# Designed miniproteins, single chains, continued (3): the designs that were tried, part 2

Each design is a single chain, and the fold is of that chain. pLDDT is the mean over its residues in the fold that is shown.

## One batch from the design tools (miniprotein)

Design m8036
Fold by ESMFold2-Fast:
Structure m8036 (fold): chain A 99 residues (1-99)
Amino acid sequence: MKLSKEELKKLLTEAEKHLQEAIDVARKNPKTSPEALKLLQEALDLAKKMIDSGEVKPEDIRKMIRLANKALELAPKEVRPHLIKAIGYLSKALESVEA
């Protein structure tokens, strides 16, 4: 079933929240690679642009999922739960936009 514009915005806002939590945890961990932080920041910036513009493109959601998955491979264990949550919300948003 295609989600409403409000439900889609809610999924993206939840993804943004969990990406921000991932970044906050990553910044507190001295073992976090600069590459992981860069990937997380790029994903968060893209989420904010989509929410602010109201234009949700499947290509942009797919790019965020790719950035988040690469960050997940590099991230310390404490960051991983927040990234998994963000990816979950992004996947639901992608399914809604591609339906």
Scores: mean pLDDT 83

Design m8037
Fold by ESMFold2-Fast:
Structure m8037 (fold): chain A 67 residues (1-67)
Amino acid sequence: MTVTVESTLARTAEEAERIVAELSERYGVPAPPEPPRDNDAVIVETYADGTVTISRVRVVVEPPEAA
């Protein structure tokens, strides 16, 4: 089971990096190896085995396909 403990949308790459650094120190887990980018969402997930991970995902606004 995976539970999202915290999620934060970063407006810029520097905000994403700062958020990742703070969460990495708070939860004691390594930051993701990929560099942060603009509009990254930083997600902290806890697994049933007690493993905690920090992930960065891109938020995509889906335009309507009616045209």
Scores: mean pLDDT 69

Design m8038
Fold by ESMFold2-Fast:
Structure m8038 (fold): chain A 129 residues (1-129)
Amino acid sequence: DPKEIEEKKREIIEELKKKRLQEYEKLFKESDEETQYVLIAATLAVGFNPLNLAKAKKTADDILEQLRRLGDDEGAEAFRRMLEELKNMSPEELEKAKKEAKKKFEEQLDSLGKYLLENLDEEDVKRLE
């Protein structure tokens, strides 16, 4: 039944999104303030996935080198600027930036979920868990 397959795909995708969001929340709780600045700047300034950066143990210099290799000089400048802004933020402004970064990550998860639902079969989605 195609409807049962679609419902099963949706269930798998929602569990994947939930697991990724839990990993994100754990990452921020366990990260020092300097690491949090890097993850926020990478997410907001250049749209990078913060879990992928953390898994690869990417530093600010690694991210700048990656952007340089991609020829993204505007992204590199935006990332540097946001890092300096984050370091000079009040606690209230920083909390707001953290909420915006989390929202951006949730939007990335929604986009991933939509892509998986439209482009992959049930077995392909199960392999990504």
Scores: mean pLDDT 85

Design m8039
Fold by ESMFold2-Fast:
Parts: C-alpha cells; sequence; structure tokens
Structure m8039 (fold): chain A 100 residues (1-100)
C-alpha cells in the first residue's frame, strides 16, 4: 500500500508538471523526489516512472538551453551511480537529451 501510495503521488506530480509546461527545474525536482523515494518502489514501478520522465523530456528538450541540458545529464549520471540497476534507463535519457 505504501509503495502504491508513493507511486501514485509521483505519477500525479509528473502529470501536473506535464500540464503546466515542464521547466528544467520541475524535471530536476521530479528526479530528486524519485531518488529519495525509489527505494520504496518496485523495480517495475521505478522503470515506469523513468519511462514517463523520458516521454516528458521528448516534449520539452527543444526548449532547453545547453546549460540546462548539461545539468540534466549530470543529474542522470549521478542517479546511474546511485541506482546502477537502472543505469540503462538513465543512459537512454542522457541519449535523448544529446540527440534532441
Amino acid sequence: SRAEEIFRELLEKLEEVEKNGASHEDIMELLEEFMRRAGALSPEQARELLERIGELLKKVISTLSEEEKEQLIKGFEMLARLYPEFRAEFERLIELIRSG
């Protein structure tokens, strides 16, 4: 129930960020909250959230400055170190930023 509650809260926060026009700061805040709470989620729930973040990034990537892109890449590199089980997912998000 607590994992389901946390997953729901993170999805709702992500959906509000999508609705209101995601900024670089909003995406970083979502990642920081994910980082703090990911240990309470199942691997499946964590991967679903990362997939949704990837879709959000695709929508906003063209609006990001070079500095904002570099900050997001550094954030994903840090998360890949803290959560090596999700390294492939974070590397895919980095590639989305570099290719956009």
Scores: mean pLDDT 79

Design m8040
Fold by ESMFold2-Fast:
Structure m8040 (fold): chain A 104 residues (1-104)
Amino acid sequence: MEERVRLLKELREREGAGLGVLNIAYVAAGGDLERALEIVRALQTLDDADFQFLAELEEESDDEEEIIRRLAERLMRDKGLSPEEAERVARLALETRRRLRELR
């Protein structure tokens, strides 16, 4: 626990932002720190505005495929991701965010 908290703080300081991305990656990795780092690098394409947009999409629609499609369109337009990468990142972000809410 303590080593993990210290490493996450160190990563946050080095990367200069992305606490939301770190939390998402950590949950998606099931507590596996090495896998969480791989996911962090994939999700580094997402910023706070992208996560806010995802939150707004969830409020407007309950259709997962519509939410994923609209977030993927944004990532393709604003970040230049391929359709396959944009869908993968959007799906991972949505699934992880919903999982965090359900674990409440």
Scores: mean pLDDT 69

Design m8041
Fold by ESMFold2-Fast:
Structure m8041 (fold): chain A 72 residues (1-72)
Amino acid sequence: IEEKLKEVAEKLGISLETAKRMYTAAKMAANGVSQREIAETLGISPETVRRGLEALMKALGVKSAQEAVDKL
């Protein structure tokens, strides 16, 4: 997991800590948690959650949060 998150962080030009937060957001989304609830839990905006999840899925070549979690 951490090795794949390092690869994602490098591809997106973000920190490993940011990639780990996006992975947590992806796990929550895969479990049916709304973007608003994820944003409240992580202390960020719903727009930041949406953009982060889109970037993570694109970097992994997947189309859903569940697929992103399964690939990591």
Scores: mean pLDDT 78

Design m8042
Fold by ESMFold2-Fast:
Structure m8042 (fold): chain A 111 residues (1-111)
Amino acid sequence: GMMARLEELLAEAVANPSLWRAMALEFARIVAEEMGDPELAALLAEGLARLRAAGGLEAEVGEGLGRIFYGVSKVAGLSPLEALEEFLKVVKKQGDELGTEILELVLERLR
């Protein structure tokens, strides 16, 4: 199912960590929490913890940036889903296919 596919993509992100992937996972985790999906939030948090262990300081910086960008979206008056939709456009433009697929699955589950 969708959660099994998301687990597979998270394992791929952990195998090839980046600042953008850490940022995407933290942003998505916050959106899942705000939308009241604790199962999805927990899965994203576990993936992020593993990605941080693999990616070190770069992943930690990405996580921090994910929090900052979500905070800015909230101050701008976007709902959690609107914030995720706008962030997905940014990740697509940067060309991170894995980050894009993760965020698309998160958005599909939360709609």
Scores: mean pLDDT 89

Design m8043
Fold by ESMFold2-Fast:
Structure m8043 (fold): chain A 90 residues (1-90)
Amino acid sequence: AEKKIEEGKKKLEAGDNLGAAQQYFLAGSIYYNQGDLEKAAELFRKAAEVGTPLLSGQALRQLAEVYEKMGKTEEAKKLRERARELGGIP
């Protein structure tokens, strides 16, 4: 997980925004599967920030699922709305 975060930072510094977003998304998925919801949320947020519209939509959708598990129902609802606007299939 940490290695993917480092790869993401390096790709972002090199101007590879898509590659950076993909690494952050994968790291977020790893932490989510481990039950580290706070770390997963942080990484999906970073993926959404630097990705293409489609990948950002997917990252926001995953972030919404994390927020629901954390009991942040209103935040999750807003994130799903934003994901839909970015071209993520609901």
Scores: mean pLDDT 78

Design m8044
Fold by ESMFold2-Fast:
Structure m8044 (fold): chain A 84 residues (1-84)
Amino acid sequence: NASLNKYGAQLLFEIAKVGDKAGKVIKIVNKYFKKVEEATSEEELNTILSEAEKDLRKVVPDDVYPSLYKHFKDAAIELYKQKH
């Protein structure tokens, strides 16, 4: 929980930079975090991350995207590791 709180806070800071679309980004993040919690293999995790990347690219500005996706990916990988 402490590690997840740290990554969650960092990701929320990045999401705040998206402005009016922050709510849509939060919904996408929550959707894919639930899929990550249910993932049983690294192959499945990589598929989930690829799908999340495509959805995030549609709503996140290009300038914010690299930093936001990096923090999303870091949080998702940590979440997966906590389940295994």
Scores: mean pLDDT 81

Design m8045
Fold by ESMFold2-Fast:
Structure m8045 (fold): chain A 77 residues (1-77)
Amino acid sequence: SRVDELVDRLVEALDDPEETERLALEFKETAREEGLSDEEIKERLGEAQIRALRAAAEKGLISEAEAEEGIARVRAA
């Protein structure tokens, strides 16, 4: 799915905040073109970001503490 593709790209871009922001904007634009509501886009983007942070921690790319902090920020948005 597009969410699974976004998760993989976000894992690769974890140390690049500009690339992460670009990927999020690209996902929002393509999802809007496909007829998703802003709420549906927000839910799917949040899911992808949380899954990417968990996957990165499991792979040892970031610490578990960094993943928890990132997930908290995603949920607060």
Scores: mean pLDDT 80

Design m8046
Fold by ESMFold2-Fast:
Structure m8046 (fold): chain A 62 residues (1-62)
Amino acid sequence: LDQAQEQASPLATELFAAARSPEQRERGVQLVGRLVEALRNGDQQRIQEVQQQIQELLEELR
């Protein structure tokens, strides 16, 4: 199992549990994918940026 996928897994679970529409799930999938890519590349700036976007989406979904 890829370490980046393991690190992203808890956020993916939260997003998918909170999502109430296909559009919200699609946004979650896109953000999780970007997070996994940033983690694999070790891009700290990108990781923080995507994590912020995920947190913002989670707050929207409530």
Scores: mean pLDDT 76

Design m8047
Fold by ESMFold2-Fast:
Structure m8047 (fold): chain A 94 residues (1-94)
Amino acid sequence: MDEIVKENLELKFKRIEEELSSLGLEEAARLLKETVKALEEARINQTKENLEKALEKIEKTLEYLKKYDLPIVKEWIEDLEIEKERLERALENL
């Protein structure tokens, strides 16, 4: 079950990276890729450092995306805000 969930998330993020690139948002696509990597590292090893690093990456990506008024970007902001809440809860439980 966890592997299927992970594959679905990877496919979703890949699709969105491609859509961001097609819109000329190469920096946003790069930030998303770095954020996904940080999220996976935090999932594998839930240290305070890894969780804080993932949060920092999400916050920077959200700040970058909020300047764009595009439907696909708004969808991304919502997904990243959900992950941000998850990481904040994980930090509170440490």
Scores: mean pLDDT 72

Design m8048
Fold by ESMFold2-Fast:
Structure m8048 (fold): chain A 83 residues (1-83)
Amino acid sequence: SIAEEARKLSVEASKLADEAKDPENKTAYYYISAAAFYLSQGKLDKARELLEKAEQIIKKSKNPDEKVIELYRRVKELLDKAE
């Protein structure tokens, strides 16, 4: 289910946030984790708001982590499927 996949992405992003050394990547992982968490609860508007915050950090960063971009896209795809 979308909720189960979103929960897994939230946990993975949270772990990567804790491990990240770069502050911008760390913050992006936290927003992605929070967005996935709210998506798992069916709170689509809050999930979208948090993903937009992650996107702004990614755009501002000169060298965003490939994994930040990957998880951002995966959460966005799940959010789009949730309608």
Scores: mean pLDDT 87

Design m8049
Fold by ESMFold2-Fast:
Structure m8049 (fold): chain A 100 residues (1-100)
Amino acid sequence: MMKKLEELKKKYEEALKKAIENSPPEVAKVLEEMKEQIEKDIEELINDPSVPEEVKLTALELLLKFYQAIIAESEGKEEEAEKIKKEGREEIERMRKKLE
C-alpha cells in the first residue's frame, strides 16, 4: 500500500512538471506558486498517521488528474480535459459518501 502512495506522488510530480512546461508563462508562474503550497500540504497529509491510506491515495489521484487536465488544455484537448475533470468530481462525490 505505501508503495502505491509513493508511485502516485511521483506521477503527481511528473504531471505537475509537464503542466508547468506546457503552460504559458503566466499560467506556469501560478502553477509554480501552487506547487510549493501543495507539496507542503501533501507531505503533511502523507505523514499524518490519523488519515486513512485510502484518503491519501484519493487525494493524490485527484491532484494527478487536475494536472493531467491542465496538460490536456495546454495541448488544445478541451474535451479530454473536461472528461478528466468530470472523473475527478465523481471520485470526490464517492469519497464524500464513504465519509458520511
Scores: mean pLDDT 70

Design m8050
Fold by ESMFold2-Fast:
Structure m8050 (fold): chain A 79 residues (1-79)
Amino acid sequence: SPEVLAQDAANLRADLPGYEELAEKAIQYAKEGKFNEAAKLSTALGVMYAAAEFAGDRETAQRLRELYNKVKEAIEKAK
Protein backbone atom coordinates (compact mmCIF):
# COMPACT_ATOMS: atom_id res chain seq x y z
CA SER A 1 0.00 0.00 0.00
CA PRO A 2 1.23 3.56 -0.70
CA GLU A 3 0.90 4.57 2.96
CA VAL A 4 3.07 1.65 4.12
CA LEU A 5 5.73 2.44 1.48
CA ALA A 6 5.70 6.14 2.44
CA GLN A 7 6.12 5.24 6.13
CA ASP A 8 8.94 2.79 5.30
CA ALA A 9 10.71 5.53 3.32
CA ALA A 10 10.26 8.03 6.17
CA ASN A 11 11.62 5.52 8.71
CA LEU A 12 14.69 4.74 6.56
CA ARG A 13 15.36 8.47 6.06
CA ALA A 14 15.03 9.14 9.82
CA ASP A 15 17.40 6.22 10.56
CA LEU A 16 19.99 7.36 7.98
CA PRO A 17 22.42 8.85 10.59
CA GLY A 18 22.40 5.43 12.29
CA TYR A 19 23.31 3.72 9.00
CA GLU A 20 26.12 6.24 8.46
CA GLU A 21 27.49 5.33 11.92
CA LEU A 22 27.08 1.63 11.05
CA ALA A 23 29.12 2.14 7.86
CA GLU A 24 31.90 3.87 9.84
CA LYS A 25 31.98 0.92 12.28
CA ALA A 26 32.17 -1.52 9.37
CA ILE A 27 35.10 0.40 7.83
CA GLN A 28 36.87 0.35 11.22
CA TYR A 29 36.28 -3.41 11.51
CA ALA A 30 37.82 -3.88 8.03
CA LYS A 31 40.90 -1.84 9.04
CA GLU A 32 41.23 -4.05 12.15
CA GLY A 33 41.07 -7.23 10.03
CA LYS A 34 37.60 -8.12 11.38
CA PHE A 35 36.27 -8.95 7.93
CA ASN A 36 33.35 -11.14 9.08
CA GLU A 37 32.01 -8.31 11.28
CA ALA A 38 32.54 -5.77 8.47
CA ALA A 39 30.77 -8.07 5.96
CA LYS A 40 27.76 -8.51 8.28
CA LEU A 41 27.33 -4.72 8.54
CA SER A 42 27.83 -4.37 4.77
CA THR A 43 25.03 -6.94 4.21
CA ALA A 44 22.72 -4.97 6.54
CA LEU A 45 23.40 -1.78 4.53
CA GLY A 46 22.67 -3.65 1.28
CA VAL A 47 19.33 -4.86 2.65
CA MET A 48 18.38 -1.29 3.70
CA TYR A 49 19.41 0.02 0.27
CA ALA A 50 17.07 -2.52 -1.37
CA ALA A 51 14.28 -1.52 1.05
CA ALA A 52 14.74 2.19 0.20
CA GLU A 53 14.64 1.38 -3.55
CA PHE A 54 11.44 -0.66 -3.06
CA ALA A 55 9.89 2.20 -1.05
CA GLY A 56 10.73 4.60 -3.91
CA ASP A 57 12.95 6.96 -1.88
CA ARG A 58 15.65 7.54 -4.49
CA GLU A 59 17.75 9.96 -2.39
CA THR A 60 17.87 7.67 0.66
CA ALA A 61 18.54 4.66 -1.58
CA GLN A 62 21.42 6.51 -3.29
CA ARG A 63 22.96 7.44 0.10
CA LEU A 64 22.64 3.86 1.40
CA ARG A 65 24.21 2.54 -1.84
CA GLU A 66 27.14 4.95 -1.34
CA LEU A 67 27.60 3.70 2.24
CA TYR A 68 27.38 0.07 1.11
CA ASN A 69 30.00 0.66 -1.62
CA LYS A 70 32.37 2.49 0.76
CA VAL A 71 32.26 -0.44 3.19
CA LYS A 72 32.74 -2.98 0.38
CA GLU A 73 35.75 -1.03 -0.98
CA ALA A 74 37.26 -0.71 2.52
CA ILE A 75 37.00 -4.50 3.02
CA GLU A 76 38.67 -5.24 -0.33
CA LYS A 77 41.46 -2.67 0.18
CA ALA A 78 42.22 -3.91 3.72
CA LYS A 79 42.64 -7.55 2.59
Scores: mean pLDDT 82

Design m8051
Fold by ESMFold2-Fast:
Structure m8051 (fold): chain A 82 residues (1-82)
Amino acid sequence: MRILVVGNGKGAELGRRSLPLADLVIGVGEQGKEVAKEAEKLGIPAIYTDMSLEEAVKLARELAEKYGGKAYVLTDSKIEQL
């Protein structure tokens, strides 16, 4: 399972380009939520409820551990594998 936590700026751009490889998208902030909505239109599970980046990262880590996957954070300030 590949989980993307998508925020704003460069992270949103990379998140959008990574959608074909995503199994779940968690959108944080305005642009991140837009990317998550685009994922949903492509049939990819998406979460874009109001949550903090910290809450989204925690959720992504828990899901990656539970399902044997990898989580990635794609934000303006940070692009990394969790």
Scores: mean pLDDT 85

Design m8052
Fold by ESMFold2-Fast:
Formats: C-alpha cells, structure tokens, sequence
Structure m8052 (fold): chain A 97 residues (1-97)
C-alpha cells in the first residue's frame, strides 16, 4: 500500500541520516549504527529490503574498520563482533524468505 511505502521511506530516511552522522566518527561507528538499525528493522518487521540494506552496510563498514591499517586491536575486535552479528542476522533474514 502507499501508506506502507511512505512508512518504509521515512524509516530509511531516518536510518540514512543516522548513518551519515555516524560516518563522521568513523567506519566502526558507522558499522555499529547500521547493525543497530538492522536489528531494530528486523524486530519491527520492516521490509526485507530495508533490513538487508542496513545489514550490508554494517558488513561494509565493519570490513572497512578491519582493513584500516591504523586500527587498534580493540577496534578490530569490535569490528569482528559486528561482522559476525551482521552475518548471523543476514542468515536469519534469508531463512524467513
């Protein structure tokens, strides 16, 4: 329905703004924000496309954080945890499709 499309567009817009702000702090913060929104969208029964978009962005930014030659061991551990959780969530999304 048109109302559902408008709701999804609004949810995506809020996420896009939050992600843009998190990117200013760095790829690890961007990955954390993306995973947080992905979990929220999944829990609320948002569209599969929106959940997968947030998951894929969490994976992208977590990998970016891991591949940063200046990243500390602590930052790399956090990025690995985000990557693991994002991949596990992606499996759950696909299992329900």
Amino acid sequence: SSAKKLELDFQEGVYDVALAVSKLAGPLEAAEASLKFAKEFFKKGSSEDLVLKAIDEAIKYAEEALNDPSATEEQKKKAKEILKEAKELKKKVKEKS
Scores: mean pLDDT 84

Design m8053
Fold by ESMFold2-Fast:
Structure m8053 (fold): chain A 81 residues (1-81)
Amino acid sequence: SLSVDEAIEEAKKALKEGTELYEKGKQILKNGGDPIKGTALVLRGIGLLENARILAERALKQDPENEEARKLLEEAEKLLS
């Protein structure tokens, strides 16, 4: 299984990539672009944000006082709400 540090780094990567894809997809849909492309990017973004949440939760379960893991979890949950 992943170490706490590895889980945090993977969560950071997933959060960044998920946010970028989600926002790009939303902008395509808002601007009347290709709805298939926009929807695909939104769904891929959501999947990555869910991965970030799961990885951050895993890190926090192993290290309950880890501030970076807590912040990553809060950001992922906020973006998924």
Scores: mean pLDDT 90

Design m8054
Fold by ESMFold2-Fast:
Structure m8054 (fold): chain A 86 residues (1-86)
Amino acid sequence: SMAQYRAYRDRAIANIQRALAASDRDTALRYLRTARSLIDRALRIQRDPNAVAARDLVDQAIAALDQGDIDQARALAQQALALLQR
């Protein structure tokens, strides 16, 4: 249902926001991975192109964070957040 899609999307948004507010890399990474999982669950309900693009940006943010590129990870996470917000 669209209500279930919105619930997963909103939870993904909250987790991306928590990742952006995190003071340490490991905590940020856990929140981004949680957001990624929630976007996948949303996409199984409705294959929204903005949610597909946001998932790819979250994957890129996770990779950047794993490589220590914090500024790039933040920029990618903010782009994903913008796509998930209507």
Scores: mean pLDDT 91

Design m8055
Fold by ESMFold2-Fast:
Structure m8055 (fold): chain A 64 residues (1-64)
Amino acid sequence: MELERRQEQMSERAKQAAQDVIAYQTQQGDTPTPEEKKKFLEQAGKVGRHAALEVEEQRRRAEE
């Protein structure tokens, strides 16, 4: 398994989760601007990539 593949997958999943959060907030009466939504999704993607690196590091530690 390649770390890059996991980073990409986690980034996409984080963006999907962020979209769900935005949809939920919109239903609750929050109306973020298009720019705020874009920044939120971009940050979610970055967080997803970082989380993938942390998970991989923990997995390596567990093997030791």
Scores: mean pLDDT 74

Design m8056
Fold by ESMFold2-Fast:
Structure m8056 (fold): chain A 88 residues (1-88)
Amino acid sequence: MISDEELRELVLDYLKANPFPVTVDMIAEYLKHRYKLDEVSPELRRRISRILDELEEEGEVIRLEDDPSVSQEVLDGLGPERYYLYVP
């Protein structure tokens, strides 16, 4: 099992390499391919979500829904998923 410290580093590496809005599922699929997992567990998704919330609190990421420049039409088109953007 990946430690929370290792998972946090991997999430940050993914965000830095992908300067566009990302979801928990995008990061989870990346980890699935990297570690050759058969499937993504709900627990892994929860851990990624927690790390993203922690990074937002630190000011390293923003939620797209909290960006006033993003239109409601765009947010509606993205559905119920939360999108995060890395801000250096």
Scores: mean pLDDT 73

Design m8057
Fold by ESMFold2-Fast:
Structure m8057 (fold): chain A 53 residues (1-53)
Amino acid sequence: MREEALKYLEEHEPELAEETKKLLANEGQDIDGAMDRIKAGVLLTIAANKYKP
């Protein structure tokens, strides 16, 4: 599901896909790193709903 949503972003909104990858690449062990991973999850969920056939 997460991988499919990212592929949809790459196909339809490549700029948003790059931002999502940047958020996922944040390996911070603090609250900021956790928040970035949550934000990436929200973006992927929105993309899955918007671009799912």
Scores: mean pLDDT 68

Design m8058
Fold by ESMFold2-Fast:
Structure m8058 (fold): chain A 78 residues (1-78)
Amino acid sequence: LEAEKERIIASLRAALKELEDRYADNEAVQAVLAKYKPAIDAQIAAIRAAKSQAELEAALQATLALVRTLGQEIAAAM
């Protein structure tokens, strides 16, 4: 469980950094990333707080919904 949580968090952080680096010159995309940073930090905290596989799966479902919304707003900002 703990190793799985750390792997997921590391992947999420790496993906966010890649987006920040890729769109460094796009101010609209950077603004969207900045807007969603608190929500992403909250999801990372929720993943860390999961005490069971079921709680981890629920946190992951919420994270996927957030990532989908972020992706849609980035696409709209481009």
Scores: mean pLDDT 80

Design m8059
Fold by ESMFold2-Fast:
Structure m8059 (fold): chain A 90 residues (1-90)
Amino acid sequence: SEREEILRKVSELYAEGSKAAKAGNGEEAKKKVQEASDLLIDYYLSLGDEEMESLERMKRTVILRGIENGKFDSVSKDLEEESKKYEKLA
């Protein structure tokens, strides 16, 4: 289904972002987080799910700030957990 395809792609992008963060590649981690978050925000907007859209925007802000502040170990762990969450939901 379209839902399964979107959530699987989000999981994949968060996993790639986690690997980039673990390697200290903040630019690649940021790019992957932005791509994953944009897909999720668009998905929740299409459902009219304002609460989930708001939560995703807040989560994106926190993660991107972590990357900007060089908190790569914590960001990598957070992105790995997000990847697992969306793999399970797909």
Scores: mean pLDDT 88

Design m8060
Fold by ESMFold2-Fast:
Structure m8060 (fold): chain A 87 residues (1-87)
Amino acid sequence: MEEVEKAIEELREKVSAEKGEEAGEAAAEAFRAQAELLRVAREVGDDVVAAIAEPLAAEAEATHDPDDLAVQTEVVRRVVEEARRLA
């Protein structure tokens, strides 16, 4: 966990230096959400995570810009919450 948090902070600093603080924060949030998704997938199984993620991703693509990193991060967070409820 400490190593993951350090990697997130290093990513935030690097992206902030290249693309600005807002981009750095967005990248850090996306990385943290993806790390949580990977952890949950190890607990409940990749097939369960995929079954939850597919309809949520399809909904987001239909209603939002698919390149919006904030929308992508929110979808990942929602998948993590739903998967945790099934564990």
Scores: mean pLDDT 73

Design m8061
Fold by ESMFold2-Fast:
Structure m8061 (fold): chain A 112 residues (1-112)
Amino acid sequence: SSIETAINDVLKEAEKAALNTEPIRLYIEKGILPEKKVLKIEVEAFKALIRSYVLDKELPQDEKDGGHLLLLNTMRLVESGKDPERGLLPIEIYLTKNPAKAKAVLAKINSN
């Protein structure tokens, strides 16, 4: 799906920019919380890459909505690498409100 493509493309671009994406991949794919300490400059660069991709108006709206949620959560985790618990709140809220859809999306991510 384009959500999976969006996540993978953003992570590839972040890796090209020499950002450490492994903790983010582990969180998205396996639910493993990222390591506590990240550099602010790397967080801001990663956020810029996510925004440039997910906010691209060429993507279909339903795919943007799902991609925005997952990548917004990824941004929050990168920003709160010092406080990973805060990054879980949007995912918990999403799962509570949309359990079947959220479960399907997470199952696809975990199958990579």
Scores: mean pLDDT 47

Design m8062
Fold by ESMFold2-Fast:
Parts: sequence; structure tokens; C-alpha cells
Structure m8062 (fold): chain A 85 residues (1-85)
Amino acid sequence: VELQVKAVKNSIDMAKEAAKKNPELALRYLKSAYQLIKSMFTVDPDTAKKMAKEVIKTAEEILPYLSEEVQKEVREIIKELEELL
């Protein structure tokens, strides 16, 4: 779980860095974080929920900087993560 937490945090940082310059890349990092969180739920649901909240917060923060197409996909990721909480 510790390595997965590190991977999620790295994906969050990379998504924030990419958001303004490359929205598609930011989306890829958010999708990566979502998949990691899903795998974490099978091992440590409490840590997975904490990481899901961090990803949701980051996605909401960068959302205004993304294109309309990417915003739609990011909103779906937020919804999927919220359904896990």
C-alpha cells in the first residue's frame, strides 16, 4: 500500500503540473491515480478513501484550466471516486 500511496501522490503532483500546458496529460495522471485507488480498496479501504479524497480535491482544483472535453472526463473520474467513498 505504501508504494501505491507514493504513486498516487506522484500522479497528483504531475496532474497539477500538466493541467495548464497539457490537459490530456493531466487526465492520464488522474486516470492512473483512479486505477491505483481502486486496487488499494481491495487491501486498505481506509487509506484508499483518504487518497480518493486527495485526488477529488486535485481534480476540482485543476478543472477550470482544462478543455471542455477533458473536463467532462475528469468529472466522470470525480463521480467514480465519490461512489467509492
Scores: mean pLDDT 83

Design m8063
Fold by ESMFold2-Fast:
Structure m8063 (fold): chain A 57 residues (1-57)
Amino acid sequence: AFEEALELIEKADDDQRAALAASYLKSLGKEPLTGEEGAAWAATPEAREAIAERLAE
């Protein structure tokens, strides 16, 4: 569910967030962010919600 995916992202380490961000962006056909940039982006409310929606699918 969306809430479960959101909690997963909130509890994730920076490495895990970066991996989730990269996977999400690749699934949309976009260039993935790398390293700390990806982790920082995935920590934003907008990115967390977008990734959580994708994981809940």
Scores: mean pLDDT 75

Design m8064
Fold by ESMFold2-Fast:
Structure m8064 (fold): chain A 71 residues (1-71)
Amino acid sequence: GSKEEDIEALEELIELAEKGASPEELQRRVVRLYLEGRISLELAQQVGRIIRENSDPREIAEGLRRLKEEL
């Protein structure tokens, strides 16, 4: 995927986390985005780590926002 697609995917995931989506729901969305070619493998792996290391959707959203700033 392009950098623009990666940013769009991150924005979608951040919105879901801010709405209180569970870690399991967020992980399912990352897998779907990857299978649809809408997120790069490298970004999907980084997002997956943030989801696994954090139990709180708020903390996940903060981690994803930081990751977006690095793009």
Scores: mean pLDDT 85

Design m8065
Fold by ESMFold2-Fast:
Structure m8065 (fold): chain A 75 residues (1-75)
Amino acid sequence: KREEMLREMERLMEELGEALAEYLLTGDPAAKERADELLAEIARLEEEYQPSPEEMIELMEPMVEKLKKAVEKAK
């Protein structure tokens, strides 16, 4: 049950990274709206399940990698 929650949060973080990267590269308002929705879902799961700081760092790794790639493309 907790493992399923962590996997779902990882998926949401990856999708958040994709939406933020798309918004950074294109300025598409739809990508920003998608990112806002994903952030709200992540916040709800964080409040419900209260992952540790270490768990949150691991979950954020896919998002950070997507954003790094977008920043490099924007240069």
Scores: mean pLDDT 78

Design m8066
Fold by ESMFold2-Fast:
Structure m8066 (fold): chain A 100 residues (1-100)
Amino acid sequence: TLEDILAQTRARMEELGIPEEITEHILALLRELHAHLESLDVPEADKTLLLQLAGHELVETAVEALRAGESVEEIKARLEELRDRMLAHAEALVAARRAA
């Protein structure tokens, strides 16, 4: 599942003409998110959905930033802020489900 998501995300970024440095950064962030979700013992179906949504949002964020003329460093910073928000949301959702 992770490898399929990474391969599909890479192919989409190549089609969109996203710079390789940004592509590798997004793929690294998806691997970090996957490892974090595994550490939280998130069900496999939920991990798949969350990673697909994360991949889509990271790619869209990069496309918008590139169109705005942001530098690679500015785009990386924006993606890392998004990653931090995604991790916080995942932890909050897991905590809410464990409390139920």
Scores: mean pLDDT 83

Design m8067
Fold by ESMFold2-Fast:
Structure m8067 (fold): chain A 69 residues (1-69)
Amino acid sequence: SQLEQAQQAEKQGLETQIQRIKNGEIESIINGLVAADHPLGKEAQEYIDKGDIKKAQELLIEHLKKLMK
C-alpha cells in the first residue's frame, strides 16, 4: 500500500531526526525548522543562544515524538 509506505518512510525520517538530535546534530535540525518558518526553530535557537543545549534537544525531540503519534 502506498499509504503504508508513506507512513513508514515518515516514521523512519522522524526516528532518524531524533537520533541525530541525541547525537548532538541539532544545528541542521534547527536550520531546517527556520527554513520551513516553523516557530520551534526560533525557540530552539533561543535556548542555544542561552547555552541551554539540553533544553533545545528536549524541545526538538518532544516535537518529533508528537508527529509520530
Scores: mean pLDDT 78

Design m8068
Fold by ESMFold2-Fast:
Structure m8068 (fold): chain A 69 residues (1-69)
Amino acid sequence: MEEALREMDAVGREILELLEQGRYREAALLAFERLLEDLKRTPSEEVLEALRLIAEGKISPEEALALLE
């Protein structure tokens, strides 16, 4: 558990670097991937579909969150 949190911190660092460079799309994808892993314990088909659409570049992560609301 604690080691997994440390790995999540490493991913968080990459997200911050992407944000500093203005690469919001890549940063959002990494953040959504982390969120999906946490939700994978009790995933909904709607969450999985939203992630797929983001990965294919068809919708933004913010639009996906609105759909999951």
Scores: mean pLDDT 64

Design m8069
Fold by ESMFold2-Fast:
Structure m8069 (fold): chain A 66 residues (1-66)
Amino acid sequence: SLDELKKLGAGGLAGQAAREALALDPDSDVEAEGSAEGDTLVGIARSARGTVRLEMSLKEALEKLK
């Protein structure tokens, strides 16, 4: 379903954001979350070193699956 694809894509972006945040400080606690904001997938990771935000449109995600 489209909702399942949104959830998986948002989770993937959250994982990428967390990886980038951990690269700044591997010993930091990182809080990562993924969400869908309309037709945009968002991954956010927050740590003591700052915030990483990654975005991908649903259109772009669907094109990459071809």
Scores: mean pLDDT 76

